# Ledger of designs, part 12: designed miniproteins, single chains, continued (2)

Each design is a single chain, and the fold is of that chain. pLDDT is the mean over its residues in the fold that is shown.

## One batch from the design tools (miniprotein)

Design m4409
Fold by ESMFold2-Fast:
Structure m4409 (fold): chain A 88 residues (1-88)
Amino acid sequence: AKVNIDAVVEKAKKEDHYTDEEVAYLKEALEDAQKNPSEEKANKAKLAGDALLKQKKYKEAAIAYEVALVIKPDDKDLKVKLEEAKKK
């Protein structure tokens, strides 16, 4: 099933305390991932998220995992990592 980008953006705005600039970046990245999905794009997003999580850049890590999940919505490992980034 396709990820509801509007729901992800709204949640980031209200619950995850993203700035308007971070929300704009998230929306654009999610829309690009949905229109132009690739295994390489998903893998790069996952690796970027892992690197950002290690640097304690939790908001940026969450954005990267959301991009990877748009391409691989059923990846349980990515869902766990996204929730980990959101809890910090």
Scores: mean pLDDT 75

Design m4410
Fold by ESMFold2-Fast:
Structure m4410 (fold): chain A 62 residues (1-62)
Amino acid sequence: LEVGDIARALKDQPAPNSKFLGLKKGDLVEVLKVVNEDWALVKSLKTGEVGYVSISDLEKIE
């Protein structure tokens, strides 16, 4: 994943606090920043909310 990529959530993700983005399986996100090998800052295309998501739970859309 890199900045500007669109990715799909592979599973439901809880938001344990306001820093993390809650997602449902199949939700689309835009990658705003790759923080490290495990975490990215993304924007939900459905809600416009921004938060951290695990990279391993995302699939890049071509």
Scores: mean pLDDT 79

Design m4411
Fold by ESMFold2-Fast:
Structure m4411 (fold): chain A 65 residues (1-65)
Amino acid sequence: NLDLAVQALIKLLKHPNEDVRIAAAEALGKIGTTEAIIALKAVSEDESEHEEVRLAAAKALGKWG
């Protein structure tokens, strides 16, 4: 179920481990649903997030712009 996978990955964008957040952003970028794109945009614009996580989200969005 794609919707369940997207919801699970969106939750992983808030995981305490930075590598998990990066992997979740990359996976959401490959899926590319409207919900995934909205979540990735929020992460890429979050100034409180680590730079590497924001860059991963921005790169993932580049596939759908």
Scores: mean pLDDT 81

Design m4412
Fold by ESMFold2-Fast:
Structure m4412 (fold): chain A 58 residues (1-58)
Amino acid sequence: NKRQEIDELVGEIVDLLSAQGKEEEAKKIEKEVNDLVSQGKYDEALRFAKEQLKKIKE
């Protein structure tokens, strides 16, 4: 389920950035993902979340 995958990725992004003190960046990413989901752009939201998580981890 793409929606669940997106939610899980966003949760991981928020947790990682919050641990680094980057709460504002986490909120910005969450908003961008939510905006894409609201538009029915699930593939774009999933891709964006994966790219952000990759950048945070490496």
Scores: mean pLDDT 84

Design m4413
Fold by ESMFold2-Fast:
Structure m4413 (fold): chain A 67 residues (1-67)
Amino acid sequence: MLEERRRLLELIEERVRRDEDLEATEAALDTLLGRLPAAHVYDARALPREELLRRIEEARERIRAEE
């Protein structure tokens, strides 16, 4: 489970960097939201991409801590 979420987070980060298919990114964010207590990644829909990438990095660290 945690590895799947890490992979989703990496996909989100990559898509945000490339400004690519944000709809698929939103689906992945929704999956992460179901496990991550902080909705900061999901709320990052309203954030600039640079802030979104920073929040994604924080979420990645949280996933690693869970493992």
Scores: mean pLDDT 57

Design m4414
Fold by ESMFold2-Fast:
Structure m4414 (fold): chain A 95 residues (1-95)
Amino acid sequence: MKELAEASLEAEEAAVEAFEAELPKVLAEADELAAQGKKKEALRLLAVRASAASILGVAAAFAGEKAGELERAEEIVERTRAIVEQLNEKAKEIE
């Protein structure tokens, strides 16, 4: 259980890092869709990404509890919350 949870937490750290790297591209894509009058498509893109980031945060919290790495899990959760906040702020701009 602990070894699997530790591996899960490592995978979630890598996933958050990938999300952070892709975030500027996602925000730019949403802006381009909005500029083309495709507001619903832009908002859908942002909502899907925000949902994915939120799920990742929940998974990290669970893995951290199982691995006994709560501080590390909290760091991942905080990073996923920052991603969700940026996506939500962009959605407010587009609306």
Scores: mean pLDDT 85

Design m4415
Fold by ESMFold2-Fast:
Structure m4415 (fold): chain A 59 residues (1-59)
Amino acid sequence: ADAEVATYQQVYDLVIVQGVSQAEAARRLGISVETVRRTLANIRAHGLDAVQAQVRALA
């Protein structure tokens, strides 16, 4: 849960705030491009705060 919350925040900061590509964000975070893509889809559909709150509720 905490690691997943951290991943959402890091993907948001790299791709949305800093404009880093999905492939570069995946490389920097040590995760797959598919994980970055799914994380971004969730953030865009629900918003970062809502997704983080939902993930924390499952912890």
Scores: mean pLDDT 73

Design m4416
Fold by ESMFold2-Fast:
Structure m4416 (fold): chain A 84 residues (1-84)
Amino acid sequence: TAEEAIRALREAIENVKSGDYEGALKAIDRAIEAVRRMGPGEDVDFAIALLEGAKSGLRDGLLTPEQVIELLERAIEAVRRHAA
């Protein structure tokens, strides 16, 4: 559900802010699963792309924490648009 996805995304953001990158990656994986269950849509596909980018960037050190948080916040807005 959208609520499940948004909860996981908020958890991921808090984990990034606290430096718990392992917890953030697990929360991102749960968010991807929840978003995929919302069904097909442009905003769903966009949210998944943002989340996979955030996951890879965080894991491989290619993005700053601030850039990861920005992608996660944009994913929340995409999820909200699809649910509206």
Scores: mean pLDDT 86

Design m4417
Fold by ESMFold2-Fast:
Structure m4417 (fold): chain A 57 residues (1-57)
Amino acid sequence: GLRELAEQLGVSERSAAGALRAYRSGDPTLTRAALHELSRASGLSEEEVRRLLEEAL
């Protein structure tokens, strides 16, 4: 869920929700920006962030 995603990424639920919306939109530019920012914020790779977003969908 959203809370578990936010806790795993070490970000706010607002940030996690924004990233999920970007990912669900299918917009490659928004998705790449969200993956990059969450990777930077969490210290996880963009691949690990994408996996967590997919699990939260």
Scores: mean pLDDT 83

Design m4418
Fold by ESMFold2-Fast:
Structure m4418 (fold): chain A 120 residues (1-120)
Amino acid sequence: MKKAEELNKEGKKLLEEEKYEEAIKLYEEAIAIDPNNAEAWNNLGNAYLEQKKYEEAIEAFEKAIAIDPNNAEAWNNLGNAYLAQKKYEEAIEYFKKALAIDPNNVIAENNLELAEEKLK
């Protein structure tokens, strides 16, 4: 648990430094120690999303949601992965799920509006 948390924290620092491959390795190590760490799965998905590895990002976000279905950030991030692939109908559905969990999520609201405009 504690070692997984430290790896997850260092991974976030590497992600902020745009060292995506190194961040992914640390998140994978964190997940190997604690496979039910929804935050580590969500962060792994974000690292893949930044690398434009959308399929890998989706799998990681889906795992985070399977562990914690009330993780509004993971639902919003899943929507972003679909939005980046121009899969607007799926993106809209996932942004709506994020907003159902956290109605004050301004990022998810803005992303929903963008996806709806693109679908028109």
Scores: mean pLDDT 87

Design m4419
Fold by ESMFold2-Fast:
Structure m4419 (fold): chain A 71 residues (1-71)
Amino acid sequence: LSERSAGVLLSAAGVLLIAAEVSAELGDLEAARQSLEAALELLRAAKEKDPSEAEEIERLEERIRRLLEEI
């Protein structure tokens, strides 16, 4: 099986974050929560694969936690 790189995981988490913001704007809070939770899971995996990205990953995690507070 092809292994996912940390960069791919980080990019996927970013896309899920954008999707969650759009879902929340449309009032689909369930979809927004699911996307944010999936993004957090991907960010944790990315951090484990590439610790050099930890600072950027932590910034994204903080943004996601703030969004979870708002929905």
Scores: mean pLDDT 78

Design m4420
Fold by ESMFold2-Fast:
Structure m4420 (fold): chain A 65 residues (1-65)
Amino acid sequence: DRIEELKEKLGKLLEEIARKYKLSEEEWQEASLEVNEILEKLKRGEISEEEALEKAKEIAEKYAK
């Protein structure tokens, strides 16, 4: 439940970044893989929800320029 909610939030964030900065197919694939890595680590309990959101913000900042 909580992981699914966070997955939706991360997916929306990635989609907004892609629309705003017009990510290429390669950039979209790269960002999607990084988001999936965060979600897999969260599912395994290797990182907290707070850390997952921080990592997602780093991805957003990376593609913002």
Scores: mean pLDDT 74

Design m4421
Fold by ESMFold2-Fast:
Structure m4421 (fold): chain A 71 residues (1-71)
Amino acid sequence: MEEAKRLIEEAARLAAEGLLRGDEELLRRALELAGEAQELIAKLSKEEQEALLPTLERADALIQRAKEEAE
């Protein structure tokens, strides 16, 4: 759980930075880390996934926007 949380938080930070700067490389890195986090989250229990929900909700808007800008 801690590694997944760390990756989501890092992905959100890189997404915010990439969006602010218009930096496609940062946006790509954010999406890569988000993908790694999602793979780890899929291996967690339902209770652990629910514990991460507030972190995911805060990150989701930034990651979604990064995906749109990177494509």
Scores: mean pLDDT 77

Design m4422
Fold by ESMFold2-Fast:
Structure m4422 (fold): chain A 65 residues (1-65)
Amino acid sequence: MSEETLKKAIEYAERLIEEGKSREEIVADLMERFGLSETQARYAVAVAEQKLINKEDKPDDPSVM
């Protein structure tokens, strides 16, 4: 629901992508862990993939924390 929650879900999704999980597995995990809707979880996975390519953003983003 909150953008803060979505950002944390994105960070969590990054870890799962690095572990080689499929998008479907990650979406399910995000829904269970963060209470996201399927649409929000899919969005989080897509953003996480972009963040993994752009390694300039660390897990502890000072703009959010």
Scores: mean pLDDT 73

Design m4423
Fold by ESMFold2-Fast:
Structure m4423 (fold): chain A 66 residues (1-66)
Amino acid sequence: MDEIRELVAYALKVMPQLTPEQRAKVKEILKETFIRASHATPEEQRKLVREAKAEIDRIVAEAKAQ
């Protein structure tokens, strides 16, 4: 649970740097991760959070390059 909250907090901090399209993509990643995590084991939740953060980090890197 706390890992998901930290992921959301991170996304909110970086979201002002993103385009509307990138923000929509980040929101979709968070939504999918939350839905999957609600039916997942603690091990699966940790994996889902790591995967979501990596995807958000890629979007942030693209935004910084612009």
Scores: mean pLDDT 79

Design m4424
Fold by ESMFold2-Fast:
Structure m4424 (fold): chain A 68 residues (1-68)
Amino acid sequence: MAEAQRHLDEGRRLLAEGRYEEAVKHFERAIALDPDNAQAHFELARAYAALGKNSEAAKWGKKAIELS
């Protein structure tokens, strides 16, 4: 949990800075550590949407809804 939370927090910081590719990597790590974390899936979807990767954004957004 603590390591997953750190990656989620760092990803959010990077997302706010417009560093979308780096944010994706941190959200992927958060999901790898805590696969049922709905928030991490939602944030990954947001990062993919910011990158214009609409198919990936839809995939991860759907998973976030299923987990919440």
Scores: mean pLDDT 85

Design m4425
Fold by ESMFold2-Fast:
Structure m4425 (fold): chain A 63 residues (1-63)
Amino acid sequence: DLEEELKREEERVKELEKKLEEAEKAGAPKSEINKLVAQIVGAELRVIALRQELEDPSLSLTN
């Protein structure tokens, strides 16, 4: 269900943000920081898409 997927992606964003903070504090390599940032951006875009689908079911992004 879209609501469950939205909650899962919102939780994933929070977990990834926490991992990013831990990685920065631990002095992780830039490649790892960049990977986490990319994953956060991807999850945030999915949250936006899921929110739009929930607000207007006619916007089904099944293409």
Scores: mean pLDDT 79

Design m4426
Fold by ESMFold2-Fast:
Structure m4426 (fold): chain A 80 residues (1-80)
Amino acid sequence: PLSEEQKLAVILSVAGILFAAFEFSRRLEREGKLPREEFLEEARQILETLEEILPFLKKYDPEFAKKVEEKIAEIREYIA
């Protein structure tokens, strides 16, 4: 099993990858290279994963948790 420090490192990495994935997909959608429906499905999956890891981040990295909450709000507004 991973230590709590290792778990935090993995979860921070996952959050970073999800942020990058959202920005990349949003760029492709804006450029007409990714269909809106496919983008929405990807964005919803990213959103769900960010929401799943948020309670852990609130406990172990509250400052980064705020950044994740901001990204969740940004994604929700963009896909509305």
Scores: mean pLDDT 87

Design m4427
Fold by ESMFold2-Fast:
Structure m4427 (fold): chain A 72 residues (1-72)
Amino acid sequence: HHHTVDRAKRKPTEEEIEAIAENIYAHKKMEGVEVSLEDIRKAVRKLAEEGYSIVEIANKVLNLSPEEIKKL
């Protein structure tokens, strides 16, 4: 494996995965949406493993329903 550092194509770190999962969870909680932090963390990690950037993951997961997040 080799990674080239590109502005939009670096692999998220575990710290970034945790940070974005907690941020998404806080947003969902504020909107009255019942979804667990564990389900969000799982979805964020799966998208990170699929090659999405932190910004793409955040945008994608914020637009998913609780049911869609659980299916990831």
Scores: mean pLDDT 75

Design m4428
Fold by ESMFold2-Fast:
Structure m4428 (fold): chain A 68 residues (1-68)
Amino acid sequence: MEYTVVEGHPVLLTTDENLLAELLKQGARVLAKSEDYTILEHGGVFVVYGKDQAALEKGLAELKDMLS
């Protein structure tokens, strides 16, 4: 689990499937979904879930493109 900032927005990076499931139960908005990563928005924070580091890098690149 790691925090970063993209285009002035707070972003949480995670490989934790349990955290993904909890955020979805709390009503997090799905912005993008692939087989390897999911991008969410919840409470003014973007969350990138990836199954591994390579998936996180792909999801983060997509989020950067979406916010640019």
Scores: mean pLDDT 84

Design m4430
Fold by ESMFold2-Fast:
Structure m4430 (fold): chain A 57 residues (1-57)
Amino acid sequence: EAEKLREEALRLAEEGRVEEAARLLQQSADIAASKSPTAEEFYAAVQEAGALVAEAR
């Protein structure tokens, strides 16, 4: 679920829907932080998406 949210957020950011992308990234990060079995790679992807959203805005 967290990975799907991250992937969806990336797509939204790519389409310029930065507010929705930021919301999904926040949810994804929260789930990853709670579960975190492979957090390093997952957080790297979320951080990348977050930078993309910030740059688009």
Scores: mean pLDDT 69

Design m4431
Fold by ESMFold2-Fast:
Structure m4431 (fold): chain A 87 residues (1-87)
Amino acid sequence: MEEELERLVRERRRLLEQIDRTSTISSDTAARIAGARLRVVAYVLEGDLEGALRAIDEVERLLSEVTDESLARRYGEVLRRIAELRT
């Protein structure tokens, strides 16, 4: 479990770095993505897996507007697995 979580955290970081290098994001879109990411954290801390998964779907949708759809999907998949392990 801990080793898998560490691997997923590293993968999440690599995906974010790739998105940051390849994306030009407006301040409005960046704020929307940040808000959705904060909701994921809040739901995970509350133990609400269903809420976390819904917030992750929102993050994936917003990211698909500013980066490659494949990168957005991979990031969403990593977040879902982390949420499942943490909730």
Scores: mean pLDDT 78

Design m4432
Fold by ESMFold2-Fast:
Structure m4432 (fold): chain A 98 residues (1-98)
Amino acid sequence: SPLEEVKKELQKIIKDAAEKMREAFKSITDPEERLKAVREIADEFLQKIDEVIEKYKDKLTPEEIKALRDEALSTFSAIIQAILAGDEEKVEEILKKA
């Protein structure tokens, strides 16, 4: 179904963005360079989410679109908070449920 297809595409985008964030926090020690990388990853994430929503907009209700977007954003936010806390177990738990 279109709803299941968009969920799978959003899950892939979330996982890809999460791995880029984890790598940035692991490899970039300079605070200004890390902030720039984090901002670029977040911007790319938002753009990709919007592109998927646009692709499926005529196949989903406005309510479904809002729920999918809100869920993707809240999941990504939770992942970022877990990365900032150094909670690798929580990151893996969130990614497994996504």
Scores: mean pLDDT 85

Design m4433
Fold by ESMFold2-Fast:
Order: sequence, then structure tokens, then C-alpha cells
Structure m4433 (fold): chain A 64 residues (1-64)
Amino acid sequence: PLSEAERAAAERVRAALAAELGVDPTGLSSAEVAARLTAALAALDDAEREAVVARMEALQAEAG
């Protein structure tokens, strides 16, 4: 089970990823946000995708 802090960190990372990829999560379900994030990541080239992943990993490390 996730702690409250772990859930908050996951939500923060998701929000940061959505902002980086230009995805507005307002009014969307978690599944819809995940689908849009997946599509946005797939539209990036390999270097752009790696940079986004590295940034998300850094945010996870800072939150944990």
C-alpha cells in the first residue's frame, strides 16, 4: 500500500509530466490522463522522451 506521501509524490510527478507534455488534466479521469500522457510521450523523439523520463526520475528522487 502507498503512504499518503507516496500518493502525493505520484500525483505531483503526474502533474509535472502533464505540464511538460502540454496535457491539461482538468476534467479528465486518471485513465484519460494516462492515455494522453502515453500518446504525448509516443509523439516525442527518442532524445526528448529520455529527457522527460530523466526529469521525472529526478522529481521522484527529490520527493522520496
Scores: mean pLDDT 74

Design m4434
Fold by ESMFold2-Fast:
Structure m4434 (fold): chain A 71 residues (1-71)
Amino acid sequence: SAAEFAKELAKEIDPNDDSEATLYLEKGLLALYLERYELAVKYFEKALELDPNNKAAKKGLEFAKKQLEKK
């Protein structure tokens, strides 16, 4: 489920990281948890603009886009 996926990705976040990229990543994960996939895409894209190597943001973005392709 999106909620379980978001919970697992949240474990990859350093709890001492208060960067703007991590704040957008956290917003994206919350949007995924709430099944707001369009909003999740926007937040994960912003996280990747700030930190292009963020693996959690890449995984979240791919998952959210895949959900939007489902009819």
Scores: mean pLDDT 81

Design m4436
Fold by ESMFold2-Fast:
Structure m4436 (fold): chain A 84 residues (1-84)
Amino acid sequence: SVLEAIKEAVEEAKRAVEEGASEAEIQALIAEIRERLEKLLPADRAQLLADILYGAVLQARTMSREEQEELFRTVEELLLAEAE
């Protein structure tokens, strides 16, 4: 479902930040997430959600763990709203 795909995408993005993933690894992950979302949503909507998540990952890399948890919680809510 779209709900499950978004929750999975947010968890993968959060894990990538926690593991110190490289820029190339983050770009590859976001591209994979976009491709998965394009199977469930119109391409422009999938691209928008992927762009939001990518921006969140870049921002999270400069944050504390507590701030990252709050950011990804907010991002999940935003992505779920945009997907409906």
Scores: mean pLDDT 85

Design m4437
Fold by ESMFold2-Fast:
Structure m4437 (fold): chain A 118 residues (1-118)
Amino acid sequence: MITLTESGGGTFREGDTVTLTGKITGDVDNIFLVAWYREAPGEPIRLVASISKDGKKRYDPDVEGRATISYDAAKKTLTLTLKDLRPEDTATYYLVAYAIIDNVLRVVWGEGVELTVV
């Protein structure tokens, strides 16, 4: 079983930097990709950034240059840093883990963390 816990949300000001943290527990060795998604008011859920088991990173073009994703395997912690915050970054941010367990794709979603930019 894989469990995901997000933190680091809250209310921030335009121009600030936020660090969102996701802690991963359980069967982490079966995870091949971890990602941050966001759901902004009135918008579909979109990828923000991802990192694969081999360390390859991908970013949504809307946050490229402002976002940094990193994974600390020893701490089992995924970090997303967003700089130069804008009101449009207001969204619920979800940590998502992709794993293969018994030859079946398992997608695990966190509960989400809210970010408000004023």
Scores: mean pLDDT 86

Design m4438
Fold by ESMFold2-Fast:
Structure m4438 (fold): chain A 65 residues (1-65)
Amino acid sequence: SIEQAVAELVRAVFETVTGRKVELREEGDTVYIRAEIESEEDRELLEEMGKTIGKATGKKVVVEE
């Protein structure tokens, strides 16, 4: 699905750029992103990526540490 493709792309980009693992979980109309956040820069990146997922899928995005 488009949602799965977007999630895989987001995961690949985050892991490549930061060297950290990220977990994505879809539940109903919400996508949960769990990642190790070490800095405000990591948080900003996750928020931007979450915004992109939301726009692409029309779903709500929640970032969890």
Scores: mean pLDDT 74

Design m4439
Fold by ESMFold2-Fast:
Structure m4439 (fold): chain A 94 residues (1-94)
Amino acid sequence: MKVLITIRTPGGEARVVVSSEDSGEEIAQKLVDAAATVVDLSEEQRQAMLERILKALSQMEGKSVKDRALAAAMALRSWLESLGVPVVIEIEEV
């Protein structure tokens, strides 16, 4: 099963596909890499975001890819909003 995550900011739109075969680390890294294309992030900020997403995903062991994608997206959104970056995230099964 696959899920499309769309990240929209004033800097642009990024899309990432996560799979049920992806590890929590792979999902987190995909989201951080996608966010970095639409938000100017320092290496320190990328690491902080990665850690926050990984922490959210650690609570989602054994859950569906959709639930894991939602948890990761919520962690990403909350962290970016804490930096004053407005973000809209859409999640779609593909």
Scores: mean pLDDT 85

Design m4440
Fold by ESMFold2-Fast:
Structure m4440 (fold): chain A 59 residues (1-59)
Amino acid sequence: SMEELRKKAEEILEKRKENGEKQIETGSEAVQLVARKELEELEKNREEAIEEIIKYLQS
């Protein structure tokens, strides 16, 4: 169902955020800069990110 796909996508998104936060904590300065920009983009476009993950799960 669409609801189940959305919940799965939200879980995947949260794992991606956790990984990005870990890269900020443990990475080199260059890795930290990239990870921060990626997390900012992900937060700004959260709904679009969820839709992209759903498309991936449906393929």
Scores: mean pLDDT 81

Design m4441
Fold by ESMFold2-Fast:
Structure m4441 (fold): chain A 63 residues (1-63)
Amino acid sequence: SDAERAAAQARRAAAEGDAAAAGSTGYMNKLMGGRPDAGRAASQAAAEGDAAGAAEWTVLGAK
């Protein structure tokens, strides 16, 4: 059902949010040379839709 899928997606987004808290240091690594991994990250983000969006949301919300 739609509600069940929405709830599952919300839980996945929350779990990724916990990972993002540990990824603050990883963000600097991405700036230094993580651009080549952007292709893999883009492919993964297309599959999940939230990974890239969550990161952008965090940057936007943090400011």
Scores: mean pLDDT 53

Design m4442
Fold by ESMFold2-Fast:
Structure m4442 (fold): chain A 87 residues (1-87)
Amino acid sequence: SERKELLLEAAELLLELAEELESKDPEEAELARKQAEFLRELAEGAREELIEKYMKEMKLKKEEAEKKVEELYKQLTEESKKMLALR
């Protein structure tokens, strides 16, 4: 459960950052909100659900959906690190 709590706390911090950035950099604010949503989905055990969603909505095979989720995770993680470093 500790991992779930840490992911939810990180998501909350990213939402606070998004509110701070909204007037200065709305694109970065949107990225922070997307990262927060992704972390909340992971916290709720929705990684497998996200893979299934991509398979159904984009008609991807499981391997393709897994790669897309991993790419999204890497992009959002790198952007989150950059955004949080600005604090």
Scores: mean pLDDT 72

Design m4443
Fold by ESMFold2-Fast:
Structure m4443 (fold): chain A 90 residues (1-90)
Amino acid sequence: SEEVEKLREEIDKLFEEAKSNDPQKRIEAVKKIHELGLKAAEMKTPEAVELLRYAADKLAEISQDPDFEVRVAASLALMNLALALREAER
């Protein structure tokens, strides 16, 4: 769907912002990826579930960040999206 395509484009842009040299910008990108992942979870379509999985995978990559606060933010967001994904796959 066009909505899922737009959310995917936004997640990809935010994942690039998560590579910023400013840890605060990386944390903001994490929070926005989390928000978009939750929007995908609410759509309850197979395409949106795959987008939710994609968002979780991006957060898992960011959870390896050298900054402790960025790792915490990404890990908490990942846990939240992983729970939403488990619920959506039932």
Scores: mean pLDDT 88

Design m4444
Fold by ESMFold2-Fast:
Structure m4444 (fold): chain A 106 residues (1-106)
Amino acid sequence: APPAVAVEDLTVSPATVAVGAAATVSATVRAAPGVTGTILVTAILLNANGEGVASGTASVAAAPSVTVTVSVTPTAAGNYTARVLAIDPAAGTSAFSAGVALTVTA
């Protein structure tokens, strides 16, 4: 059976940003049949230690497929992994996307 909520097709544009510049994180959020209401979306930027160092939030209406975009602004140079977390607060379910690389230059 499909998961109640899934996050797919994660992209980061541009793939390389300067410190203090915003990167746009885009993903497809999918809700299973019967999932209704608002899905909360958080884009998280993880450092090499797996620590969240930047985040952005959005909300979307539950749908079979909806594209979400979130801005994240890194404050330090380095190599990072962007992930998106989708939460259905009504059902208490959540899903993470696969990770995508972001390079931050000084």
Scores: mean pLDDT 83

Design m4445
Fold by ESMFold2-Fast:
Structure m4445 (fold): chain A 66 residues (1-66)
Amino acid sequence: SQGEAAREAAELLRADPQAEIVVEGNKVTVTAGGRTVTLDTGSPVQALAAARDLKEIAPQARLVVR
């Protein structure tokens, strides 16, 4: 589920704050420790909001908006 993906993304970021967060359209992709989790938020506005929340968890993570 989307909620499970969001939880997994947050857990990856807590384990590796140097991870990458990529926003593209409706999607947020988190890559950390050789793993990738994608959240499909349903809209670009929700994707940006989700990415901001994830960035708060890992301030040193690289955030890229495409």
Scores: mean pLDDT 81

